# Designed miniproteins, single chains: the designs that were tried, part 103

Each design is a single chain, and the fold is of that chain. pLDDT is the mean over its residues in the fold that is shown.

## One batch from the design tools (miniprotein)

Design m3821
Fold by ESMFold2-Fast:
Structure m3821 (fold): chain A 65 residues (1-65)
Amino acid sequence: SLAGRGAAAGAAAGAAAGGTRGVSSDHEPIKLSSGDKEGARAAGAAGAAGTDAAQGYVNGMLAGS
């Protein structure tokens, strides 16, 4: 379980690093980013929903023990 958590955290960190890299080329934010913020919020909510499902699965494994 913890090992899988590390991999997930690594994927998130990789995405963040990719974004940071892009900042080097896109250091100038544009007004379109305000629309992107709405999308980012929706994506965050979707991620939270996925986490809840994963949590239920892990709890099931624990109960099985």
Scores: mean pLDDT 46

Design m3822
Fold by ESMFold2-Fast:
Structure m3822 (fold): chain A 107 residues (1-107)
Amino acid sequence: MKKKLVVVSVDLEIDGTKEQAEKFAELVAKRLRELLESLGAKVIGTFTQAEDGKARVVVVAEVDESKAEQIGNELRTRAPEIAKEAAKEAGVKLKSVTVNVTILDAP
């Protein structure tokens, strides 16, 4: 079956230190990975970046071509919810969430 790569990038603005942003980003990455695996995707990479007041999470997953659009739409809908719940768990105030989902041909 033909494969696609789904890349989800989540940019997060918070009230918090770099250390708080790092913990928050790792929690968001973990929850996004769990969501992707529950949808039948194979997570092949995760990246987090944190600074005072900002965090970025990137997750790359391999999916069946027939499921790529559905998984992409689920990520766009669920990633902001995951970020809000993770912020509550991490004890940080979430100011903004920007989600970008890109679907690419797998090499």
Scores: mean pLDDT 87

Design m3823
Fold by ESMFold2-Fast:
Structure m3823 (fold): chain A 60 residues (1-60)
Amino acid sequence: MIKLVVEGKSVESARRAAELVNQRFPEARATAEGKRIVIETDMSVERAIGAALTAIGEGV
């Protein structure tokens, strides 16, 4: 299992980012914890990095 934590700019942006990660990477479990986005997955490191980058991009 890979666990990544990404800092969002706001609680709402973190929630939106988590939703987008779950939609694009159904094998990942993304949850918003306040301003943080927690991504848990058993997928490859490359896919996990892609999910984290998606979350960062939606942080605006």
Scores: mean pLDDT 75

Design m3824
Fold by ESMFold2-Fast:
Structure m3824 (fold): chain A 76 residues (1-76)
Amino acid sequence: SLELEEEKRKKIEELLKKALEEPENYEKLIEEAKKLFEELAELMERNGDPRLEEVKEEFEKKLEETKKKIEERKLK
């Protein structure tokens, strides 16, 4: 259902936020977020949600932004 999609989206956002707050755990949290996103993508495809491509692009963008922020903090 769409409600389950939104719950998975919130969990992914929580994991990415935790990765920024706990940089020592970021690799594990990023992996968990990626796995959860795979579940979300499968669910959206089964539901015929036309937003799948948009959500995928948003996730990739958020993932890169999170990685960039963590790397910047390591260097400075």
Scores: mean pLDDT 79

Design m3825
Fold by ESMFold2-Fast:
Structure m3825 (fold): chain A 64 residues (1-64)
Amino acid sequence: MEFRELFEEYVRKLEELSKKKSSELSEEDVELGRELTARLQAAAEAEPEAAAELERELEAEAAA
């Protein structure tokens, strides 16, 4: 899976989790977050150029 697609999935899942209050977070939600983070880190290590490009795009968007 390409890093960008994995990152988009990760962000989508984090946004859904952020809508839940801490008291509503289940162990499954916590485990899912950990798995998504681990997969994203592995993908970034495999494709450091793609990770750097995405980070640069996010910084440019935030600066605009």
Scores: mean pLDDT 71

Design m3826
Fold by ESMFold2-Fast:
Structure m3826 (fold): chain A 70 residues (1-70)
Amino acid sequence: SEHIEKGKAAYAAGDYLTAAKHYFEALLEDPSNEEARKGLEEALKAAASVLGATPEILALAKEARERFGP
């Protein structure tokens, strides 16, 4: 999907939070998409590593857990 492509581009640019948002949108379109799920998990980990556990990262992680599970 377009969101997976944008997520990969953002991740490659080091914009991990933007990458996580795009992978989250890809999961909203197709919750069974393993690439989007793995991308979201890795992007959230990378974002937290660089920025810390900011309210925005915590909110996105919470919503992803509630909508898609582990």
Scores: mean pLDDT 85

Design m3827
Fold by ESMFold2-Fast:
Parts: sequence; C-alpha cells; structure tokens
Structure m3827 (fold): chain A 55 residues (1-55)
Amino acid sequence: MYIPVYINGEYVGEAPVGTPVIFLIPGDWRSKIKSVEPSLGHILTENDVLKITLK
C-alpha cells in the first residue's frame, strides 16, 4: 500500500506504508525543512498524506 507525497504543495510521488518519514528526507534537506505533516518522527499509515514544506 502507498500513500501520496507532496513537496511545497506539489505531488511528487508515493511512499510505502510502514516507512518512517525520516528515511524519505535526504540529510541535506533537514536544515531546509520548514514543516512536515504528519511529523518527522511518524511512521506512515494507509490514511496518511505526507506533506513536506521546504524553506
């Protein structure tokens, strides 16, 4: 099962359920992150939409 992923409001693809959000974010992006929904410490579930906002 996959859930949708958005970066700065743009659809970029899908991520598998059970994936920790932190594994989907490159290390060099962590200093550029403005917000992450649901959160950086979250493990994706089938009801999630991952939204990453960069500075």
Scores: mean pLDDT 81

Design m3828
Fold by ESMFold2-Fast:
Structure m3828 (fold): chain A 68 residues (1-68)
Amino acid sequence: VAALVERARAAVEAGDLAAATQAILAAAEAAPDDPRARAAVALLGEAGKSGDPEKVLAAAAEAVRLLE
């Protein structure tokens, strides 16, 4: 999980939305019993509904923070 969270952080810092989203989802699946993982997935899903890539990137950064 920690390695996936680090990959997600690096992707967020690079502005790579696809890599950040994939790494966060993989980290959440690796920790399905962690309520923070469920919250991280919900944040990404909600931001994705907006269609705004800036909001998705902000949500990905917050998701990484939750998964620490």
Scores: mean pLDDT 76

Design m3829
Fold by ESMFold2-Fast:
Structure m3829 (fold): chain A 66 residues (1-66)
Amino acid sequence: SLVEKAREEAERIVDEELARNPHPTLQEVIRLAKRIVDLGEKYGIPDDEIARIVREALQRLRERIA
């Protein structure tokens, strides 16, 4: 499904960003979140699902930089 694909792409975006910079700034985190929102909007994913994908991606990021 498009939701599953977007979720997997969001996880990849987080992993790639952390591979290049293990300590992202607030501005970089904001840009990362916006990239995920844009993907959801482009694919026509419902707002609730986009919010879930963003939340999970940010949680993944927090766990990896802790």
Scores: mean pLDDT 82

Design m3830
Fold by ESMFold2-Fast:
Structure m3830 (fold): chain A 74 residues (1-74)
Amino acid sequence: SLAELAEKYGVSKSTLSREHRRLTEFYMTQYKLDEETARKVAYLFLKSRLHQEAKDYEEAQKAFEEMMELIEKR
């Protein structure tokens, strides 16, 4: 969940929730994904970014690949 991700990386839950909402809207409008899929994609994008900032590049890449698979499934 976003709360667990925020706690793990020491970031604000409110900031992550706001970013997740914006990314969900972005993926719904630009990629024409349904809300459920767009929410999962937004979560994986944030997870990948936080792993990359922590220099955990292997986990960042894994999250990014899962995100791309969801976008491609349509």
Scores: mean pLDDT 83

Design m3831
Fold by ESMFold2-Fast:
Structure m3831 (fold): chain A 69 residues (1-69)
Amino acid sequence: SELEEAERLLEANESKIAELPEEEQKKALLTLEGIRRAIELLRRYADDPELVEEEVRRLEEEIRRKIEE
C-alpha cells in the first residue's frame, strides 16, 4: 500500500538525517514528524478525503510554525 511504502521511505531517510549538521537536523526531524502524522491522518480518515486535506493543511501550518521558532 502507499502508506506502507511511505513509512518505509521515512525509516530509510531517518538514518540520512543523522548525517546532517545539527542545525539542519531539527528542521528535517520536524518535517519527518509532519509527514508521519499526515500518514496517520490518511490512515484514520481514508473514507473522507476532504477532512484529510483540511487536517493535513493544519498540520503543515503547525510544523511550519515549529520550524520558524
Scores: mean pLDDT 75

Design m3832
Fold by ESMFold2-Fast:
Structure m3832 (fold): chain A 47 residues (1-47)
Amino acid sequence: AFSDLDLWALAGDLETATPEQIQRLVDTYGEEAVERAKKLLEEAKKA
């Protein structure tokens, strides 16, 4: 499982990533980790 710091780092990468870079993140970390990072980014935008 990813730590909170790892998920925040991934969320930061997703914020500036191109669609091609997002696909590479999915290939590297898996769909579950990327989905968790996306949810974390959405929650940060609400705060």
Scores: mean pLDDT 75

Design m3833
Fold by ESMFold2-Fast:
Structure m3833 (fold): chain A 87 residues (1-87)
Amino acid sequence: MEVEKVAELIKEFLSTSPDVLKQLTDEDLKEIAERLLNSPELTEEMKQKILDAKSVEDFVKALTDEQLDKFIETLRKLVNEVLEKRN
């Protein structure tokens, strides 16, 4: 359930990159969400903010600029890893 909510948040976040989003299935988004929540690159505080987020706007407002950059970097790495598995 939490993973599914985070997958929806990731999908909304990636909507600004439709070329990337079109390559991902709902199962890929769930995999990315699960990997993101288990990533050692993100602090426990950042993971809690992800879980508590109601929308992308709320999530972005809850993060510092440094935390947002780290989130984006980690998300891009995980998206690339999942896409590599499919090819």
Scores: mean pLDDT 79

Design m3834
Fold by ESMFold2-Fast:
Structure m3834 (fold): chain A 68 residues (1-68)
Amino acid sequence: FAKARAAPDGTVEIIETTLPEELAKNAAQLGAQLANPTGDATVEVKEEDGKLKITAEAEKGHTVSGVI
């Protein structure tokens, strides 16, 4: 599990992680790109069935999900 905040310029801040830090940062950056943020986005990374599921919530509660 990881939780991060991403800015429109692609900057990522890790808030909380139980994953390796590099993996959490890479997954959060991918989540931010998936959200196409015009503002700040919150990114969550969860493990499901051996896969990493990325969920990004952009402005006005718009949510985007992807799997890596």
Scores: mean pLDDT 70

Design m3835
Fold by ESMFold2-Fast:
Structure m3835 (fold): chain A 61 residues (1-61)
Amino acid sequence: SMVEETKKKVEKMSLDEQRELLREKVRELQQALADGAPKEKIKTLWEIVELISDTIMERSA
């Protein structure tokens, strides 16, 4: 799944790379919401954003 692929990718990233990816995925989520994208796509993007955010918070504590 996209979420599992993203998790594997994020675990290999530096903190700065994780922050950049978070900004990118937040923009994608905002665009999907604005465009009225399918509920499943919005859910997946939201789960990815939460995953990256949680990883950053854990590492930056």
Scores: mean pLDDT 82

Design m3837
Fold by ESMFold2-Fast:
Structure m3837 (fold): chain A 71 residues (1-71)
Amino acid sequence: GMEEIRRLVTRIIGLKLRIIGLEIDLEKIEEKLKKEPDDEELKEKKEELEKEIKELEEELERLEKELEELE
């Protein structure tokens, strides 16, 4: 019912906000890497953030498909 839709929407919004936060962090790391291109720690942080963003985007896609099936 409508409560299930509301719960899914709330989870989707939460994931979108988390992804936005990680994308901002990624931009900051990429800006630092432009100044220090050989910094291994920054490269590792970039790869970790890209992996987390990808995993959350895949979860978001699954929840959005579930929401479409309920609407």
Scores: mean pLDDT 85

Design m3838
Fold by ESMFold2-Fast:
Structure m3838 (fold): chain A 56 residues (1-56)
Amino acid sequence: SKEELKKKALELGVLTEEQAELMSEEEIKERLEKKLEALEKYPTTEEGVRAVLEAS
């Protein structure tokens, strides 16, 4: 649903809450997919390093 996509995009820092409210579900999904693709290729990003350090 749009709410689930919005929540996940906010958690990954892809969008702000205001941006997510103005965008369609499809637009949020595209942004999220692009971010996940980038993270998959660069697992040593700040988020990846943080996850390893936190063990979560």
Scores: mean pLDDT 68

Design m3839
Fold by ESMFold2-Fast:
Structure m3839 (fold): chain A 66 residues (1-66)
Amino acid sequence: MSREEILELFKEVSGGADYATSEQAIEVLKRLGFSEEEAVKAVKLFQRDGKLSPDQLIAAYQILSS
């Protein structure tokens, strides 16, 4: 997946918000093909106060794709 595809999916799931909730971030990663277990682990690593910025979500995707 390209960075642009990840950002578009973030926009759809967050409703155009500046941050995604942890639940929304897990949903994005699951739609990108990761398991719920992988998505939850990555989101816990990158979240701040239960939220992820687009850059934090991209970092979560990158660690799962390595």
Scores: mean pLDDT 82

Design m3840
Fold by ESMFold2-Fast:
Structure m3840 (fold): chain A 86 residues (1-86)
Amino acid sequence: MMKIKHKIKFTVGTAAGLKTREIEVELEGESALASFPVTADEAGGWIRAVDETTGSGAFAQVKAAGDYVVVRVTKEGIEFVGNVPA
């Protein structure tokens, strides 16, 4: 099956400012999940995930430290799935 690599750029807004992290995810078929671990300084802020390959983005509120913000990545774009406990 063909696989495609996508770079997902996560930007987190907090009271301390903006933080950016990049995660590479492989699509094998239609979709893959990309997750971002929430740290204590990121709780109560916001997170934006952008697929650098497609230009698609998703936005979500960060709920709690120790959770993971999960997005689903497809060839068509990014979808926010939820906050998942560790």
Scores: mean pLDDT 69

Design m3841
Fold by ESMFold2-Fast:
Structure m3841 (fold): chain A 80 residues (1-80)
Amino acid sequence: SEELEVEIDLGMLEIKAGVVKLVALKEGDKETAEEVEKLMDEATRRVEEAIRAGDLEEARRILEEALKRLNEIAKEMDEK
């Protein structure tokens, strides 16, 4: 189902974000860790709101935006 796909995608995003946050913390980059945490808090809330509204396309769009931003944050970490 589309709802299950959204839930799986959210879970995968949470795992990726957790890894990025852990790497940032190990490097002493507290600012990046806080940015990742804020990104995931906002994305999770917005996805949950979209699911409750029955708008799975909006939920997918939010996940795509969050993943793109997470990838940008990870790239910025590589450019230290």
Scores: mean pLDDT 86

Design m3842
Fold by ESMFold2-Fast:
Structure m3842 (fold): chain A 94 residues (1-94)
Amino acid sequence: SEAIKEEILKKLDEGYKKIKEVAEKENDPQTAYTLLGILAHETVEELKKNEKKLTKEQKEEIINYTIDKIRELGKEFNIPEEKINELIEILKKL
C-alpha cells in the first residue's frame, strides 16, 4: 500500500531528524552510531509489522531510505566504514 509506505517513510524521517539533532548536540560518534542502530531496528520492526501490506518494491524503498540516512550521518561523524556496514547488514537481509 502506497499510503502505508508513505506513513512509514514519514515516521522514519521524523525519527531521523530527532536522531540527527541529538547526535549534533552531543557531538559524539558513539552516540551517533547508537542512534543509527536504533533507526535500523525501527526500520526492521516497521517492515515486519507491515509485511503483508507492502510490495517488495515498497520495502526496498524504505530500506534504501534508512541506508542513505545511516551513510549521511555516518560520514558527518566519521564513523568507521566497518561499523556502518554492520548497520546496513541488518537491513540487507530483509
Scores: mean pLDDT 85

Design m3843
Fold by ESMFold2-Fast:
Structure m3843 (fold): chain A 69 residues (1-69)
Amino acid sequence: SVKEMADELYEKGLELFEKGKYEAAAANFKGALALDPNYAEAWENLGKALEKLGRLEEAKEYFEKAKEL
């Protein structure tokens, strides 16, 4: 299902984040959000990955998006 696919991408993103692979983590969180744009936790963790990459303005936008959900 779309929900299962979104969850798999989200979990892969978390795994990559823990390994310090922040660009790959962000890509997987974006993949989850393409399938489920109401995935608040994916918006939040995308923001965290972007903070690690120094993309602070973009991170702020995604944290605000997570808070709206």
Scores: mean pLDDT 90

Design m3844
Fold by ESMFold2-Fast:
Structure m3844 (fold): chain A 64 residues (1-64)
Amino acid sequence: MNEVEKFFAILSGATDLLLAGASDEEVRRYVEEKAKEAGITDPEEVERIFKLARDWAAGIRAAE
């Protein structure tokens, strides 16, 4: 699986957790754990994925 596929898998999972009512703390831990498993060791990238998931979840909620 390439880096882009790994990135979108983590982003999708994090977004789904936020939509299911998981806390920001729980979702942040999910992103950190999955990013580490995928070989993403840069804290900036982990933070970016979390922020994108939060923004996507907010957009989906606003459309409902």
Scores: mean pLDDT 78

Design m3845
Fold by ESMFold2-Fast:
Structure m3845 (fold): chain A 56 residues (1-56)
Amino acid sequence: ASVEEKLKQAEELLKQFKELKKADPYSEQAAEIEKQLSGLIVQSKEINDYVVKLVA
């Protein structure tokens, strides 16, 4: 997938992660999404920079 496609995927996963954590801080589904986000971040510096800007 292109970097643009991976950025869209990371944005969607981050939205899901925040909603799940808001509903249940110990959500197993949120933990799984966090692992998927970590995988995307490791694959691309652009994705890491994007996520950092969203949480800072």
Scores: mean pLDDT 71

Design m3846
Fold by ESMFold2-Fast:
Structure m3846 (fold): chain A 76 residues (1-76)
Amino acid sequence: SNLKANEIAQEVYRAVLAGASPEEVGKLVYKKAIEYGIDEKKAKEISEKVKKLVEEGASPGQVATVTASLVSDALD
């Protein structure tokens, strides 16, 4: 649901703002995606894309927005 997508986006925003590593953000996204009922393959794809954005220096807001979009698409 959009509520779950918004929840993970907020957690990702806070993690990136706090200086979490790409690996830490990727792990957070994977864990939450699995908890939300997203399958393992899709959860890995989402976590890898989000990790790459953090590696490339995307802002907390950019990483959060992309995470919300990917999670929302996977849940619908």
Scores: mean pLDDT 88

Design m3847
Fold by ESMFold2-Fast:
Structure m3847 (fold): chain A 70 residues (1-70)
Amino acid sequence: EVAARLEALERERRRLEEEREKFRTEVLPKILGSPRFSLEEKLKIAKKPDEELAAFEREVAAERARLAAL
């Protein structure tokens, strides 16, 4: 059922957004406060959850296109 599959993808997207928020509030401050990372490294780490969400959105778009072609 296409609708059930799309709903499952939306639930997974919300889960990833929640994980991104937890990373931002719990993990990122520890990394930003650490002298072990350069500013460039901290910026790359900070962008990782956003990049993962963007990759997931591309996968969702591809899956929607695949389902529409069926």
Scores: mean pLDDT 74

Design m3848
Fold by ESMFold2-Fast:
Structure m3848 (fold): chain A 86 residues (1-86)
Amino acid sequence: SPEELLTEAVRAMARGDYEKAVELIEKAIKESGKIDPVTAYLLGLAYYDLGDYERAIKAFEEAIKLDPSNGGARKLLEEVKKKLEE
């Protein structure tokens, strides 16, 4: 199920296995047929930890669009933008 895939993705992130986390999150999106705020936020976190700042920004922007109350996504979006400014 998408929920089980997201649980495994969170576990992968806890182990520092961000590439596996992205793979599991992408599978969850495909199985659900849509992206929800939690899934978008987790995808942003995984890309951020991988150093893929362009994809992290897009994922956090989607998370904020789907749930504007996600203060964590807004804070991390600002941090990622600072990383790109060098």
Scores: mean pLDDT 85

Design m3849
Fold by ESMFold2-Fast:
Structure m3849 (fold): chain A 80 residues (1-80)
Amino acid sequence: MAARLAEVLRRQARELEAAGLLEAARLVAEAAERAAAGDLEGAARLVAEALRVLGEQVPELTPEQAEAAARAWAEAILAA
């Protein structure tokens, strides 16, 4: 679980960064490092914070950013 979760989170952080969602990308990247270290609770808290940040930005998201956010949600939930 931990190795797969870390890889999914690293991929999602790169996608969010490419979409310009820099704060969410930073939080997800930190979650990936926590997951790699075996801190699954810390990883989950950082993912929850990233989802909160994305939710606050929803009214101002471009279609590409909205797709990146939806993908991050889906993969984070599936990996948990």
Scores: mean pLDDT 71

Design m3850
Fold by ESMFold2-Fast:
Structure m3850 (fold): chain A 60 residues (1-60)
Amino acid sequence: TMTFTFKFSNAEQAAQRAKEVSEDYPNATATVDGNTLTVTTTLPPEKAIALALELIGDSL
């Protein structure tokens, strides 16, 4: 299990990314608190890191 936390420029972007993660990654749980997105996943470390890198690219 790995957990990643990302900040977005606004809460709408964080909520949209959380929805996309939940739809595309069944083994990931995405939670939003304001503009902060927290993703917890049971994916293997290699796949979890790939997901985290994707989210970092969008967390401007």
Scores: mean pLDDT 75

Design m3851
Fold by ESMFold2-Fast:
Structure m3851 (fold): chain A 61 residues (1-61)
Amino acid sequence: MSIEEIEEEILEKLKKEGLLPRLSDEAVRLYAASEAKKMGLSDEEIEELVRRLLERVREER
């Protein structure tokens, strides 16, 4: 699974659960890092994923 696919999966999950307007940026970062770590991403890939997700979440708010 590519980093882009993981990004979309996490974002869709947050939207589906109605969590986007309820989570702080810190909570989104921690959640994304946890999910990416479970998928076996490197620390560099996790940081990239978190950065991308925070940008997306800010657009959705």
Scores: mean pLDDT 75

Design m3852
Fold by ESMFold2-Fast:
Structure m3852 (fold): chain A 64 residues (1-64)
Amino acid sequence: MLEENKKKIEELVEEAKRAILAGDGEAALEHLKKAIKIGKQSKELMDHFFKVVDEAAAELEAER
């Protein structure tokens, strides 16, 4: 279950990244909120969420 939740966080953050690149801030925010809700279930999931978000933010910054 933990590994499945980590994958869901990764997928939701990736969807949020794609939505940001497409100019859809509302869709991006919805995906991030879902990922945060999963992350709040445990410290390990929350740490994974922050790691994945940092990686996605670095990728978006490199696109500028």
Scores: mean pLDDT 80

Design m3853
Fold by ESMFold2-Fast:
Structure m3853 (fold): chain A 75 residues (1-75)
Amino acid sequence: SSSIQNAINIVESFVWSKQLGDPITIGRIIGDLKKVINSGITDKEELYKKFKEILGDKVSDEELKELVDKVLEAL
């Protein structure tokens, strides 16, 4: 659906803008975030937890919360 694709576009833009590693690492991070989005999770706390497991050491908690909010707005 367009809402899922919008959420995917948000995480892709975020990961690339933050330069969270080399292209292979960025591809893996995006792939893992896409799997979470495609799993159908819409609970804010669960989505935050899953995204933190993927991104936790690479971004601040404030940036992570903002990303989760933007993804949920798109879904």
Scores: mean pLDDT 85

Design m3854
Fold by ESMFold2-Fast:
Structure m3854 (fold): chain A 59 residues (1-59)
Amino acid sequence: DEKNKELRKKQEEIAKRLEELIKKGKITKEDLVKLRKEMEKAESIEEQLKIAEEFLKKK
């Protein structure tokens, strides 16, 4: 499951970056709620990561 481990490591990195952006005031709690809802609709970890990365690129 090396690929699954890599994907989860990416998820952790993205989550930490999101948290840092919140602390800096670049992302609001409302933005996170919307992101979480979009990720919940994703059918795979890869789709969730893509959604989060696109969200981060917009900030």
Scores: mean pLDDT 76

Design m3855
Fold by ESMFold2-Fast:
Formats: sequence, structure tokens, C-alpha cells
Structure m3855 (fold): chain A 82 residues (1-82)
Amino acid sequence: SAARQAEAEAVLRRMLEELLPLAEEAAAALAAGDRERAAEYLRRAAEVAERGARELAALGSPQAEAAARAAEEARARAEELA
């Protein structure tokens, strides 16, 4: 189980490192009035979270559901902005 825990931790770290900059870039785009650019960053964030959720689910991580929900929320917000 230690190997699965280490792999889940690595997935979460990769997701966090990629998602945080995308979220900040989306927020900055919205503050600048650039809804199209914000939608682009949110779609990319959704893709990162979707991939992470699948990897976490394959590892049996309880965090897979939260990651999937975050992906759905980012996707919906991107659709509203486009």
C-alpha cells in the first residue's frame, strides 16, 4: 500500500502545481475583463483535474471524487464564460 500512497501523493502534487497557476491566470484574466482567456485557462484546469481524478480513482484514493467535482466545476464555469 505504501507504493499506492506514494503514487497518489505524486498525482496530487502534480495536480496542485499545475492547477494553482491556471486558477490564478483565470482570475487575472477575469479581472482584466478577458472572459475568453479566462475560459481557456479554466478548460485547461478542467483537463488537468479530469486526468488527476482518473489517476486517483485507479489508485483507490478517496480524493478522486473531490478532484472529479473540481473538474466539473471548472468545465461549467468555462462554458459560462465562453
Scores: mean pLDDT 88

Design m3856
Fold by ESMFold2-Fast:
Structure m3856 (fold): chain A 71 residues (1-71)
Amino acid sequence: MITDEEIDIGLADIYVALGDIYRKKGDFETALELYRKALELYRRAGPQAAEGISYVEEKIKEVEKELEHHH
């Protein structure tokens, strides 16, 4: 049975995958928006999403650094 938390994690995983695609294309602003949406969903899912939260927080920091370098 799928829980609301599992649905949120699944949606967050999709946003992470899209963020990774846009980041590879050099669209750092869209990648950042997608990673932030994933982070919100993982945080809403709670402790079982801790690995996803850590992963996305690292990706957000990397993309924010890329955006600062292209300003």
Scores: mean pLDDT 82

Design m3857
Fold by ESMFold2-Fast:
Structure m3857 (fold): chain A 79 residues (1-79)
Amino acid sequence: DDALLAEVLRAIAQFLRENPELLDKSDEEVIQAALEAARKYLVEKFGMSEEEADEFIEKHRELLEQAVRTLANHLKAQR
């Protein structure tokens, strides 16, 4: 679902803006933190079970990891 994926990407971008200290960490640490925030967002805002949220993240893992790297690099360049 492209609409749900867009909402998750917005939530990740907001999470990174609210936690700028993460931008100084390794890519692996930033990705891990951002994906955990996305999982929590799916459970809390969309009413997914934790298992359903984990399945969504796993299905989109490559795209989400690439998006986190791109967003983090963009935010570093602006700050």
Scores: mean pLDDT 83

Design m3858
Fold by ESMFold2-Fast:
Structure m3858 (fold): chain A 75 residues (1-75)
Amino acid sequence: MASTAELLERIARRVAEGDPFAASLARILAGVLRIEGEDEVAELVRRAADAAEAGDRARAVELLERAARLARERE
């Protein structure tokens, strides 16, 4: 099973590859993280989903990598 950090890294790779489903996956994960009380990580992932939907893959990847680092620090 994957940690939150591993899931975020996988989504970042899919965004970098131009996977059209990756933005939706990030948005779903942001919602789950918010419900779980991970507000700071959730906000970074939500912003990444917004960037991916706008076509800014570089920004989306950067935000997902920041979210993954923050999540890993909490493990």
Scores: mean pLDDT 83

Design m3859
Fold by ESMFold2-Fast:
Structure m3859 (fold): chain A 86 residues (1-86)
Amino acid sequence: MVDQPPLRVVSAEEAAAFKAKMTEAGKAAQTDQEKFVALVEEIGAFLRERGASDEMIDEIKEGMIGSLLLNGKISEEEAEKLLALL
């Protein structure tokens, strides 16, 4: 096993892009779950390109779903279903 660099603090531009994708995913979660999964997978690929581990990507995916749940955008049942699809 090689040392992996830690995920660095995202830049303001990257944070803005991430928030925009989260907003789009939140809208899709209510209307089109397939689109939501696709957007989350795109975010995962973006993070992998930057050297993120699968564990870090899963944590971020869980964070996105958790944010949607906390904002009342999805139910607990929908959150479990979406986590199973990812």
Scores: mean pLDDT 69

